# Ledger of designs, part 48: designed miniproteins, single chains, continued (3)

Each design is a single chain, and the fold is of that chain. pLDDT is the mean over its residues in the fold that is shown.

## One batch from the design tools (miniprotein)

Design m9645
Fold by ESMFold2-Fast:
Structure m9645 (fold): chain A 101 residues (1-101)
Amino acid sequence: SEEEEKDFIEVEEERIEGVIKQLKDQKVPEEDIKEYKELLKKRKEALKNNDEVTFLLSTIKIIELQAKLEYTDKKEIEKKIKEEIEETFSERAKELIKKYL
């Protein structure tokens, strides 16, 4: 529903701000931070426009970028993301993410 999608966007924005702050604190290159912000903006716009393909691709690229900065094992990343989703999102939001991830 539209209300669940809006709730998902708000929770995701708070998480995003936290990650951006962490990346800045870790002295990550500005170019990588810029790419991360652009991917997040594309994902948000895709969700608002019901563009499922762009949402999926943007989400995958965000995960890959985070993987390159934090981790080397994709399975560990997938497990952690799944745990965060389980704690943070409603049933509808979980189904949406499950469809695209």
Scores: mean pLDDT 66

Design m9646
Fold by ESMFold2-Fast:
Structure m9646 (fold): chain A 85 residues (1-85)
Amino acid sequence: MVEYEVLEEEVTENGVTIKKIKLKSGLEFTAYSNEKNGAASNLEVAISNVLAAIKAGATDEQRIAVAYEYVKNKEVAEEIVKALK
């Protein structure tokens, strides 16, 4: 399970939810979603796709690449993959 806290949350006029989050390691990154309720943030999509990659037998390198596609931060992608084991 990926542990994080929300530092700031904003909703734009276009309905984009922007969250500044802090991971357990202390790394900060911006999560965003086009959903009114924020249900499909880039972080949540990264987590979901890494879990699917794990079930498909993906390597650690492939899991990190999948996470990086959504979060665009290598250290955050590596922490997500480690947290999901």
Scores: mean pLDDT 75

Design m9647
Fold by ESMFold2-Fast:
Structure m9647 (fold): chain A 88 residues (1-88)
Amino acid sequence: AVKLAEEAAKLAAKAGIEAMRKTGDYTKGTGAALLGIGGYTNARFLGDAETAGRDAKRGAELALEVDPENEIAKEGKRLGEEAEKLAK
């Protein structure tokens, strides 16, 4: 669960950065990147896979609101949801 949440969080952060770069929506893109960074910190340093998975999923959802075709965001959402479910 922790490794899956860590991967999901990295994807959410990357998706947020890509969404900002492609669309110019820095508010939602920054929100997605920060949720990804927070999720990565929770997984990597605190071992909280449930919180990390949830934050990664939310970050990926913000990136998808800006760039609905973003494959990295779709994958980050999927992995974050699975990490949250496995950690419960």
Scores: mean pLDDT 78

Design m9648
Fold by ESMFold2-Fast:
Structure m9648 (fold): chain A 74 residues (1-74)
Amino acid sequence: SAEAARLLADLAALLADPRATVDQRVSGAWYARQKMAALGPEYAALMAEILRLARDPAGVPAARELAERAAAEL
């Protein structure tokens, strides 16, 4: 889905922004999770993992990489 790929790419860009706060990254991940859930149930596990990783500053690089790879595969 082009919409799913765009949502993940926008989230990856937010996660890569060093000026973004933890709250902004977590809110962005929650928003993306809500929108992706409307596109299909197949995205649920992916979005839960991205959100889990995005809650910890140490997990942000892994969350970004996961979102980037998923966007490229859609």
Scores: mean pLDDT 84

Design m9649
Fold by ESMFold2-Fast:
Structure m9649 (fold): chain A 85 residues (1-85)
Amino acid sequence: MLAESALRLTGSEAVAEAARELEEALAEVAKLEEAGDTEVAQRAVAAAEPHVRAGLEALAAGDAEAAAEAFRRAAEAIRAVIEEA
């Protein structure tokens, strides 16, 4: 799971928590795709994409705080799109 990998890479509980929140948001996107709401799912993924990329870059740089913040922003972006749908 992404959260476990983030914890192993950074040793940071905050990064693991943020990654878990992102995984939960992505699970909601998967349910939308299964229900046929592909437009909402695509918009949610597109909104999260720059934040996920920033989080992965921060993890590669060893910046746990930046990674946690980026993953939280990704989850928030997904939830905002879903709530507006």
Scores: mean pLDDT 79

Design m9650
Fold by ESMFold2-Fast:
Parts: structure tokens; sequence; C-alpha cells
Structure m9650 (fold): chain A 104 residues (1-104)
């Protein structure tokens, strides 16, 4: 099942982060797995850790936008999608997300 995939990602990334706590992309993957499991509180925490270690991680900013969109905070969602696009204008998640939040 898709949940089994996300549980594997969680186990793999948690193990990697014990050895490499500065690995921004691993925090981003961990946050995304929790997002897919609808644990938005944990997903936000881990996306924020990703940004702490690499503030230029466009994917983590886009993923924060998605999490805040799910919580109904459209103003914060828009801000994070815009931050993602300022770092990488080709980020498809941020492009799609910004279109959705502007239509809401």
Amino acid sequence: SSEEIYQRIIRTMEEALKNWPGWSEAWNQLGFAYYQLKDYEKSIEYFQLSIKYNPNNSNSWANLGMAYYQLGDYDQSRTYFQQSLSLDPSNSVAQTGLSQVNAA
C-alpha cells in the first residue's frame, strides 16, 4: 500500500538523519512522508528543519505551502509557494499550489 511506502521512507530517513542531521533533503522527504499520512503538524516541523539546514531548498518551501493549504491558512500557503518560486521558478509543486491557493 502507499502507507507502507511512506512508513519505509520514514524509517530510512530517520536512520540516515541520526548520522547526517544536516541533510536538508532527508528532512524534506521525512516531512513529505508525514504530509502523505496527513500528519500536518509533524510535516511542518520537518519541513522547517529542512529549511533550517538549507534555506535554499525550494522543495521544502513548496511543501510548507502545501501543508498550510491543507490547514486552510491560504495567506501563509501563498507566501511559502512564492518563496519556493523565488528560489526555483520551475518548481512544479509551487506553480500548481500557487494557482490552487489563488483560486480558493
Scores: mean pLDDT 91

Design m9651
Fold by ESMFold2-Fast:
Structure m9651 (fold): chain A 99 residues (1-99)
Amino acid sequence: SAAEEQARKEEEEKKRKEYFELRQMIGLIQAYVRLTMDPKAAREAIEEAWKLFEDNTPENIEKLRQWAVQAEDALRKINEEKEKERKEEELKKLLELLG
């Protein structure tokens, strides 16, 4: 039926979106570990993240989500700290120019 075809299309779209979200999570983890770990540790962490992605059990997906959230939060803090340092340097330069 048309309703069954629509349901199948919606399920396929949902699976595609979930796959895309998991790939975004891997991207966040990769970005974080490459910035914060030595090359060997980063490589091992990335390999572990890809294993969780390939063995997509509910437990492994949840571990990946938790890791991605941790990575996103850490990246946000790094970006906020860099922005703060940039603003402080800019303000210091402005004060030196006005003194």
Scores: mean pLDDT 82

Design m9652
Fold by ESMFold2-Fast:
Structure m9652 (fold): chain A 71 residues (1-71)
Amino acid sequence: KVVDVSVETESPVKDPDAKPTDIAQFVADLARQSGSDVTAADFSATADDAGENVVDGAKSRAFNSMKFKAV
């Protein structure tokens, strides 16, 4: 059934402001790939801290890499 109401615009990838949602999605995907019966809420306690670093870390690391001693 087709619905002409776009609610999927809150994609964490497009919206860097929704970092906690991004980590929850990653945890859920990892659980599915592992074939385990775990939920994002189960890993929320540990992965909650990495949520903010997921988006910022990728950018910061690339920039810091250029700062290395290039002799």
Scores: mean pLDDT 46

Design m9653
Fold by ESMFold2-Fast:
Structure m9653 (fold): chain A 82 residues (1-82)
Amino acid sequence: SNEERALELARKGAEAYAAGDYETAVEYLTKAVELAPDNYQLWGALAAAYYAAGDRELAAEAVRRAGAIDPSADVEAWLAFI
């Protein structure tokens, strides 16, 4: 399924992030959100990768997208990192 493929890509993105390869993490997580655009946790992961890569504006957009999917997500606290 698209969700299963998205989670596989997110796993690869998390591995890249843990290795400090934030640009590769962004590439995998961007593909993951394209496959599962309604998964707010994947948008949160992409925001963290963008922030670590130095792309603060893109990180803020990803956080906002996560909050639009799940308003119970603490978007205001996440934006405080940016």
Scores: mean pLDDT 82

Design m9654
Fold by ESMFold2-Fast:
Structure m9654 (fold): chain A 90 residues (1-90)
Amino acid sequence: SEEQKRLDEEAMRRAQELYDGGLALAAAGRAAIAAGDLETARKYAEGVRGLAKEMEAEGAKLSPEKRKEVMAQVEEVRALAAEVEAELKA
């Protein structure tokens, strides 16, 4: 339907904004680790997890085909958070 197409466009746009934010925040988390600011890096990793949850919520609004695309990006963002978390444990 035209209504579902509009909903898909809006949710996809929002998911893309959250994805871009997740990539930027994960990079900032790694930079904080390199600088020895482990407390800030932990907060950034938590922030990346939060953005992934918001992306998942936007994905729930989508048609099944578009949902697959957003869920793949959610998994990527969660993996980036896990990488920051792993570096914090090293």
Scores: mean pLDDT 88

Design m9655
Fold by ESMFold2-Fast:
Structure m9655 (fold): chain A 78 residues (1-78)
Amino acid sequence: ALSEAEKAAIVAALNALSDEELRSLVEGLVGGPDAAALADAIIAYRRAHGPLTDADQLLEVPGVGPEVLRRLARAILG
């Protein structure tokens, strides 16, 4: 499970990143042809629901599971 610090880092980054920066981040995490579709789904969720308040909201996005959240936390925190 993700720590509260990891979840907070995901929320802060996803609220701060532009659509282009978010696409670049997701491309770096998953690679391949499906990366653009996943990034677009996350961007669409952000547009529909406004700023994220909890990282677990991303689990409502098609294609985002616990593995994607762990990879996001790792990429953001280093």
Scores: mean pLDDT 80

Design m9656
Fold by ESMFold2-Fast:
Structure m9656 (fold): chain A 106 residues (1-106)
Amino acid sequence: MAELGQASRELAELISKLPAEKAREALIQLAERLKAAFPNDETVQSIADKLRKIAEQSTTAEEAAIAVNSLGLELSIHLRGKSEEDQQRAVALVQEVKEWVEEQLK
């Protein structure tokens, strides 16, 4: 589970360096991937909905990074009570969004 917390912090740091429009797009991608991977998990659905709502506002890159850090911590705590497979799936989704953000920073 330390891996999910680390991945979320690394993603947040990278998002803070994006233009606001791209930071919002990163939040939408993360929200959509979480919803698709955990369709029957009410807590994950709630976290994804919060990410999407923040992205749909006039959110700055710094505000987007704070949201990823805060909601990433909430997700990490929730998934600590779930299977190893669910934890690894969440890490993989965060890494996929992180790879997209790294491409935007080139």
Scores: mean pLDDT 84

Design m9657
Fold by ESMFold2-Fast:
Structure m9657 (fold): chain A 88 residues (1-88)
Amino acid sequence: EAKKEIEKLEKELAEALKAGDFARAAELFKKLSEIYKKMGDEEKAKTYQSLADVFARAQEARERGDDFEYSIYDSLGRMYASVKELES
């Protein structure tokens, strides 16, 4: 039943991204990476780990006042949330 856990994490992730909560988004991507790693899906695990790193860096950029780097990651997060809403 990893599918139910993934669906819950994806919904929480969409909410975090809509709120601009990059720290929470990074944590949720990391949890998704761990689930896929346990399932033996190394490619998805690496993808979600990379996304966790991206959003962790977005949070650091925001703390530094780097509005340009922040805007790139915010746009990527909004695109991801939009796709998940369409599929839901």
Scores: mean pLDDT 73

Design m9658
Fold by ESMFold2-Fast:
Structure m9658 (fold): chain A 87 residues (1-87)
Amino acid sequence: APSVEEVAKQYELLLNHIDVMEERGLDPRPNVATLAQMQVASLEARNADPAVVALQRDLLARVQAATTNDQVRDAVLAAIDRLRALA
């Protein structure tokens, strides 16, 4: 399973990717939701720490509920901060 820091680092890179996609007129929300869903599935399949799984599930729910790119960014930033606090 990926480490907490590796997952947090992937979401930091994703924030930069969101900005690039938005500048190009592309909707980044489906990509962020897909990544979050894949992370939840991967963590559960590997019996990861329930606290890490819960944080990824919260991120997925917040991204799915988001109606703006800024709400997606806020969800990812909150997840990064929480994941690093667990490391």
Scores: mean pLDDT 78

Design m9659
Fold by ESMFold2-Fast:
Structure m9659 (fold): chain A 90 residues (1-90)
Amino acid sequence: SELDKAKAEFRKAIDPLLARLQELSAEYVKALEAGDFERARRVREEIIGLLREMIEIMREFKEKYPELSEVLDQAIKTLEEEIEWLEREL
C-alpha cells in the first residue's frame, strides 16, 4: 500500500539519525558520569540539533505523504517537547 511505502521510506530516512541519537545519548551519560559538564552540555547541544533535523524530515514526509500527518504531528510534538526540556538545562 502507499502507506506501507511511505513508512518504509520514512524509516530509511530516519534510521541513520536514530543511530546517531543512540551514540550521542551514550556519550551524554558517559560525560555526566565523568563529571565533565562542559562535554555534557556540548553533547546536549548536538542532540538538540539532531532532534531538529529529525523534525525537518518529519515535516517533509508529512507534506509528501498526508496520510502520515496524524502520526508525524504527534512525533514532532514529542520531539519539540524534548528540545524544550533539553534547552532548559543549558
Scores: mean pLDDT 88

Design m9660
Fold by ESMFold2-Fast:
Structure m9660 (fold): chain A 86 residues (1-86)
Amino acid sequence: SDADVAAVLAEVRALIADTLARMRAAKTVEEAEEILREFTGQSQALADRFRALKPSAAAQDAFLALMGGAIRELAAIYLELRAKEA
């Protein structure tokens, strides 16, 4: 249903916000890598639930935009942490 699709997208936004906050608080590359492993597992579970709902093309585009933006921001934070340890 559209309500179920909206609920999964809301969970994706919450996961992204929480993961970004945790990554910004991380002090070591090891902490960041653990956060990224957890994010990968949680995002895969959400992606599976989202696909099972057979979302519209517009909902699929929204999901891809959210995930693409998150991956880009997480990568930037991770690279900054790596640079500080070099």
Scores: mean pLDDT 90

Design m9661
Fold by ESMFold2-Fast:
Parts: structure tokens; sequence; C-alpha cells
Structure m9661 (fold): chain A 86 residues (1-86)
């Protein structure tokens, strides 16, 4: 089953590492994950957070999830990337 955007945001290792909370509302995890991803992308590119587009945030989160789950780098990877358009 390929991941949807909301699944990627909710399951993000970034949110888990930063909050230290095992139980957080889905909305809180999504909001925090988006903010963390935006900040990380901005720092990596050396641009202000306002310059980071939603598409770049999504790409970063998806790529990070693939990296974290790299042991399963197989046919599943293309399906995961397809979630961007769906």
Amino acid sequence: RPLRLDDVLALSPLARARTGRERATVAELIALTVELAREEVAREKGVPVEEVTNEEILDYIIEREIEANGKDETLETPLLMQQREA
C-alpha cells in the first residue's frame, strides 16, 4: 500500500524525534512535521522558510521516509513517489 501525504506527515521520523511523544493528535503531528520539514529544507538550501514551497516540503518528507525505511528499497519506492500526484 503506497503512502498518502497525510500518512507521510503523521509517520514522519522528524515528528517522532522532536516531540518525544508517543501519543499526539494527528493534526498536531502533521502541523509539527510540516514546520520541521520547512525549517530543514530552508536551512539546507540557505533560504528563508517563506521561500520553501509546499511541494519542496512534501518531496523532503517523502525522501526522508524512504531514507529511514531504506531496508525496503524495492518496487515500493516508485509507488511511494506516485503519492505526490495522487
Scores: mean pLDDT 59

Design m9662
Fold by ESMFold2-Fast:
Parts: structure tokens; C-alpha cells; sequence
Structure m9662 (fold): chain A 81 residues (1-81)
């Protein structure tokens, strides 16, 4: 599936998805320690900025949202088993 995502979206966008996921996990861990911490807020903002960058690149490269949704659905389906 990751290979297919790289083929359809391109390696750069897949790398940004990996970064966004890592930032989200770090934000979750920081929130679990102290939800009001500046660290938690910083990580949440960085995750959101990375998501915005992904959306901008998808739009600029003409990758339709429908195609992204289809790939995400397949990823979630693969994780269910």
C-alpha cells in the first residue's frame, strides 16, 4: 500500500504524511502528560501546518480529493485485519 501511495501521490507527499503522523503521535503524548502545556500546543500547530502543506501540494499537482480518499480508505481497510 505504501508503494502504491508513493506511485500515486509521489514520495514527497508520502514523506509529509509520515511527518504529520509522527507529529500527531507526539502531540497526543504531550497532551496526555499536560494538555495545557506549550509543548502540546506547539506540536498540534506543527501537525496542522504539515496537513495544510500536504493539501496545498495535492492541489498544486492536480491530485483530486477523491483519489486521496480512496487511498486512505484502502489503508484503513488493510489495518483492520
Amino acid sequence: LEEEMRRVLGGEIVELYRQAEALARQADAAVARDPDSPEARRLIQQALQTQQQIQQMLDQRGIPQEKVIALEERRLEAERA
Scores: mean pLDDT 74

Design m9663
Fold by ESMFold2-Fast:
Structure m9663 (fold): chain A 71 residues (1-71)
Amino acid sequence: MTKEEIVRELAKYLKEKYGLSTMEAYNAAQLVVDLLEEGKSEEEIIAELQERFGLTPEQAKDVVEKAKELL
């Protein structure tokens, strides 16, 4: 999959599972993919998702695991 396809699929997951707006879902998806490619730890990515998008620790962890599945 291309990076653009991964971001699109992850954004769809965020919208359908957590009710994020289109803009919030794409911003969150892009952030997770970028941080994973930069080699950031799962803990750092979870913290950023909580701070920027108001996700719970459990929701943020689920999103990171979904992104890793798509990569």
Scores: mean pLDDT 84

Design m9664
Fold by ESMFold2-Fast:
Structure m9664 (fold): chain A 71 residues (1-71)
Amino acid sequence: LEELEERARRMYELAVRVGAPQELIDEIAELLRDIEEARRNGASPEEVKSLEQRVQEATQRLADWLNARSS
């Protein structure tokens, strides 16, 4: 969970800095909040896997958007 929180935080900071779409920034912010909540209250292995998948999907969306903007 600490690694997921760090990854989500870095994605959030990057998304804001590069001016990513507000919808994507909001999605990453919600994901970061959910990870912080899981760390405070504990999470099942299934919940951790769900958060891992969400981080991976958000990372891909940000990467796809950045690649489109860089080309």
Scores: mean pLDDT 81

Design m9665
Fold by ESMFold2-Fast:
Structure m9665 (fold): chain A 109 residues (1-109)
Amino acid sequence: DKLKKEILELAEEIKEKAREIKESSDDPILLAFAEKAIEAADLLIKLAKSVSDKDKLKKLLKIAKELKRDVEEAIELLKKPWDRETILRAIGITLRAIGLILDLELLSK
């Protein structure tokens, strides 16, 4: 299934980028984001392997694409001065990652 393959490829890319963040930063907010991104990617992999419903797979793909954008934003934040704006953006993507984990857990029911 093309959808399953794309979700699995995105999830592995997310995990790789999150590990890069963990290796490049000791900031607690970015580390928390990276840990949540890995957790969400692991849930995406689990659900992509177990779900056969096409509509659920489309929702998983949407979540995977949103999470990929957020890990790319986190990598971009590593290049910026750690000021108020950058900190608020880091908090924002961390809260979004928590929301995506909740969405994934609800899809597993």
Scores: mean pLDDT 89

Design m9666
Fold by ESMFold2-Fast:
Structure m9666 (fold): chain A 100 residues (1-100)
Amino acid sequence: ALLGKRPPTEELEQKMRDDFLKTVEQSVEGVKELAEEVKRAAEEGDDRTAVLKLVAASILYVELEISAYGLKFLDPSLTEYADEKVKEAREYVREAREAA
């Protein structure tokens, strides 16, 4: 085939899958940390910092959803894992929003 002289698509998909998996894992931790910072700022009466960190957590959560979608597309066997990580991050954002 014309594309037979290029690197195997399977190798490229494997690397992209591993990159998306790592991004999903790092984004969940980032959302958790930002959510904890929102709660702390709210407890200290720093409403401006709480709102700004909540916006940052919300942006990172959207990036997580996009990365999770890419991971599920490349590796459907990780669908449950990716959905659970998105659900976990959603709870962190919800709790932070309630505190702010």
Scores: mean pLDDT 84

Design m9667
Fold by ESMFold2-Fast:
Structure m9667 (fold): chain A 75 residues (1-75)
Amino acid sequence: MEERERIKRIAEYLVKHGRNASDEEIAKELGVTVEEARELRARFDQLSYEEKKRILEEILGRPLTDEEFEALIKA
C-alpha cells in the first residue's frame, strides 16, 4: 500500500518535471533518502507494462493509448 503510493509519487514527479530530475530532487520532494528515491525509481522501471500504464493513467486521471504511454516511458 504505502510503497505503491511512493512509487506513484515518483512517477508523478517525473511526469511533471521530466526524466532528467535527479535522485536528490526526487528525495527532497518525497521526504525520503536519495537511496530510497533511487530504489523507488528502479522499482517503477521494473514494473510490468500493465502496472506502469495503470499508474500513469491514475496520475493523469484518464486512459492512455499505447502510443501515449510508450512516448511517456521513452522520453
Scores: mean pLDDT 76

Design m9668
Fold by ESMFold2-Fast:
Structure m9668 (fold): chain A 61 residues (1-61)
Amino acid sequence: SAEEELLAFIKELAEEMLKAGVPEEKIAEVVHQALELFDAGESVEEIKEKAKELVKEVLEE
């Protein structure tokens, strides 16, 4: 399902952020935003792109 695909993506993304030393609070913020977009009816593809942008911003801090 689309939800399962999104959750698998989020899990992989969170693991990568942890390896990069991103604080757990920031990881939780990215995860929450992705789930909120899914609940709002955004496509998994759009959510993936937006999540990648958010991760890039966090890693550049």
Scores: mean pLDDT 80

Design m9669
Fold by ESMFold2-Fast:
Structure m9669 (fold): chain A 64 residues (1-64)
Amino acid sequence: MDLSPEIQESLLLMQESVAASAARRAKPGESVDGIPLDPSKSQEERIQEVKDAARERALKLLGL
């Protein structure tokens, strides 16, 4: 679908925010949306991995 760049960015930020919130609530060693939370990594690194995965999924769904 053709979405304006502003709407695309807002959608990506929304997906990242939801993923980050879920990662913050999960315990180390759990998985969020199929992404395993590595207990050897920092919480910020785990949150970033989940956010990156969420952004990639959103981009794929948008055909970007």
Scores: mean pLDDT 76

Design m9670
Fold by ESMFold2-Fast:
Structure m9670 (fold): chain A 85 residues (1-85)
Amino acid sequence: AEEVLKVLEEAIKELRELLERAKELGDEELAEEIQGAIDLFEVSKERVKEYPPSKEAEDFALKSAREGAKKTIEELRKRLEEAEK
C-alpha cells in the first residue's frame, strides 16, 4: 500500500506543477483537465488508505498506478509543451 500511495503522491505533485504552468499560460481548458486528473488521483489515494489492496492484488495495483500516472502525466505534459511552443 505504501508504494502505491507514494506513486500517487508523486503523480499529484507533478500534476500540480503542470497545473501552475497551464494557469500561467492562460489555458483554462488544459488547467481544468489537469485539475480533474489531480482530483481523481487524490480520490484514488484516499481509497487506497481506506481499502488497501490484498497482498495478491498489490503488484497489480502498483503496476496500474504507475502506468496510469505515467500515461496521464505524459499526455498532459505534451499538450502543455505544444501550447507553450
Scores: mean pLDDT 82

Design m9671
Fold by ESMFold2-Fast:
Structure m9671 (fold): chain A 85 residues (1-85)
Amino acid sequence: EEVEAKYVVVLPDVDGETLKKIADELLKLGIGALGGLYKHKKTGKLLGVIETDSEENAEKAKEFVEKKFGVKTEIVPAEEFELVL
């Protein structure tokens, strides 16, 4: 059970339906949960966020998303992600 997000997996240029599918699969695996969908102010691109409670779960989520969905991802400490918005 994840009490607090420590790391987030950021998915650039993803739509809400794709993000939800990814988040649902990660939740079933116990690796991560849906953090949200955000719009980058300068680029207008959508940023999807998956929340994880550990670096190990963030790395597993990154590998899963990149291998299965072909989406490039970045692992960011949760506290640092707020500075990107």
Scores: mean pLDDT 74

Design m9672
Fold by ESMFold2-Fast:
Structure m9672 (fold): chain A 82 residues (1-82)
Amino acid sequence: GAEAALSTGADDGLSVVKTTGDGTGGGSGMNLVAEAAEKAGLTGLADALSGAGDTVSTLNGKGGLDALQTIKKNSSTAASLA
């Protein structure tokens, strides 16, 4: 379901952030969650997450780690926002 897709995308995103070590992967991680949301049929949420990922990348990954952790923890809530 959508919650499982968002949780998996957030795990993949967190793995990217962990690999970079400095949070710069946060934007790429957010884009992975956006792709998972799109595949789950949550087009509006996917567009919002993609835009947020671009913003996080512009801010050198600032906020991306916290956003990814929040999405993983609250994946059912995030799915319901679409």
Scores: mean pLDDT 63

Design m9673
Fold by ESMFold2-Fast:
Structure m9673 (fold): chain A 61 residues (1-61)
Amino acid sequence: ELPPEVQAAIDAAVAELPEHVRGLARDSGRFAAKKYNGDIDAALEAVRETARIAEEALKKQ
């Protein structure tokens, strides 16, 4: 569904995240990529935003 380049960028960014947040971050990145016509920057921004929110929650664990 997504161009291979966009999917690879999302997967690489998600692999850098804690296991607990990878699913949600990947989902957010894919959603942003679909919304913005495969824009890698938009997809990575969504991954980073989701990671930032989840990292804040993980500080309590």
Scores: mean pLDDT 77

Design m9674
Fold by ESMFold2-Fast:
Structure m9674 (fold): chain A 68 residues (1-68)
Amino acid sequence: SVPEPSPEVRELAERLQKEYGLTPEQARVLATAILEIKKTGKKPNVDALARGAGVSKEVVEKAIKDFL
């Protein structure tokens, strides 16, 4: 069983699905990564996020700009 995502991850994932047309899985992975970056202050790695979430680098950069 996959653990249920936190409320913050769900809310951000729903926004990412609506704004960028991502699948629920893509949006969840990207939302989790964005919130972790926001929490830790670590510099985002766009290439790693794009690979991990299965989304384009353009979508990752826009999401970072809009939500970080």
Scores: mean pLDDT 79

Design m9675
Fold by ESMFold2-Fast:
Structure m9675 (fold): chain A 107 residues (1-107)
Amino acid sequence: MQAEIDELIAKGDYWGAAMDAAVLNDEESLQRVADAAEEAGDYVLARIIRNSTPGRILSIELVMAMAAAFLRLGHDPEEVEEWFREFLRKLGFEEEEIEYLWERAKA
């Protein structure tokens, strides 16, 4: 798993690396992923990861996976977006972070 995190960082898959670190409850690896994202110029992602716990990363992934599933099931994209954005606002995310996560979720 540590080798998998390092491989994902090397590929520029910082969110995948953060997810693997979160599943392992490895806060040191989360900070390392945040540092790598910042060095690559992905400041919004670096901030999301750096200010998160493993449980918060897993919660973000669950909400993104649910949004992607709702879109694939043919739910109204505008209703899915509003639900997603409102949920993350209630969790204390900044609008710039919500926008970043929405673009990732709908991809």
Scores: mean pLDDT 84

Design m9676
Fold by ESMFold2-Fast:
Structure m9676 (fold): chain A 73 residues (1-73)
Amino acid sequence: FVERDFEKMAENDLKLIKELREKDPRAAEHYLRSLGLTMEEYEAMTDEEKLKKLVEIHKKDYERSQKERERLA
């Protein structure tokens, strides 16, 4: 098993959100809401804070998924 690179996932999210914001602002807002964030909160963050927040979101999602698998098994 290879550990998930949550930092790499967060970097990919930053890239995607930046592209969506330029091409389709509504899709960017929808994507952020799926992560539990508002556009206002996201834009108020520095790039470093955005990365840390996205890392935490992915870690929590992973932990939730693991607990759910244990419950269903």
Scores: mean pLDDT 76

Design m9677
Fold by ESMFold2-Fast:
Structure m9677 (fold): chain A 79 residues (1-79)
Amino acid sequence: AVVDAGRKAGEAAKKNGSGFPGAVNIGLAAYHGSGDPKLATEAAKAAMEAANNSTDSNPPGVEGDKAIQEAYDAAKAAA
């Protein structure tokens, strides 16, 4: 659940042009929810890989920002 939320956030972060900051935020959300640094690291890594593997070159948009926020909230709740 947390890793999947991180992956979705990474895809949204790539679309919005904020890959690295997005991954860090997802990692922090997982940590704040679970208190487990391993889950935080796995979520952040999944987000980074999803962002890097995306072939989406669309300009940043409101949909991307919303998707990042939703994925962040989901990761925090799942952790």
Scores: mean pLDDT 57

Design m9678
Fold by ESMFold2-Fast:
Structure m9678 (fold): chain A 100 residues (1-100)
Amino acid sequence: SHPNATERGFTIELTDTVNNKTYTLEFYARYDAADGLLEASLKTYDPNNNLLSEASRTFAADTRASVEATLEEGGETVFTVRVYDAAGNLLLEASLTVAS
């Protein structure tokens, strides 16, 4: 990464308590002052730490993002994480399917 870059990230663990399996959602954002760009990425991993999905986007540094997580059920449980800018535009989307 660039020496003047500011980096932020967080990890969300989703645990199936019946089968004792943990899925991981990893969010990472980096601001690079040299080019004035903000890069955001979202990755999901299965219980064996295999990458399931990855989404990334670069946008203007003054854009504010929010994280929204939705639990959906339709025979399978689906966790969807969406990142929006301050105006409500979708920036990133990743989903994780947990078999029942």
Scores: mean pLDDT 64

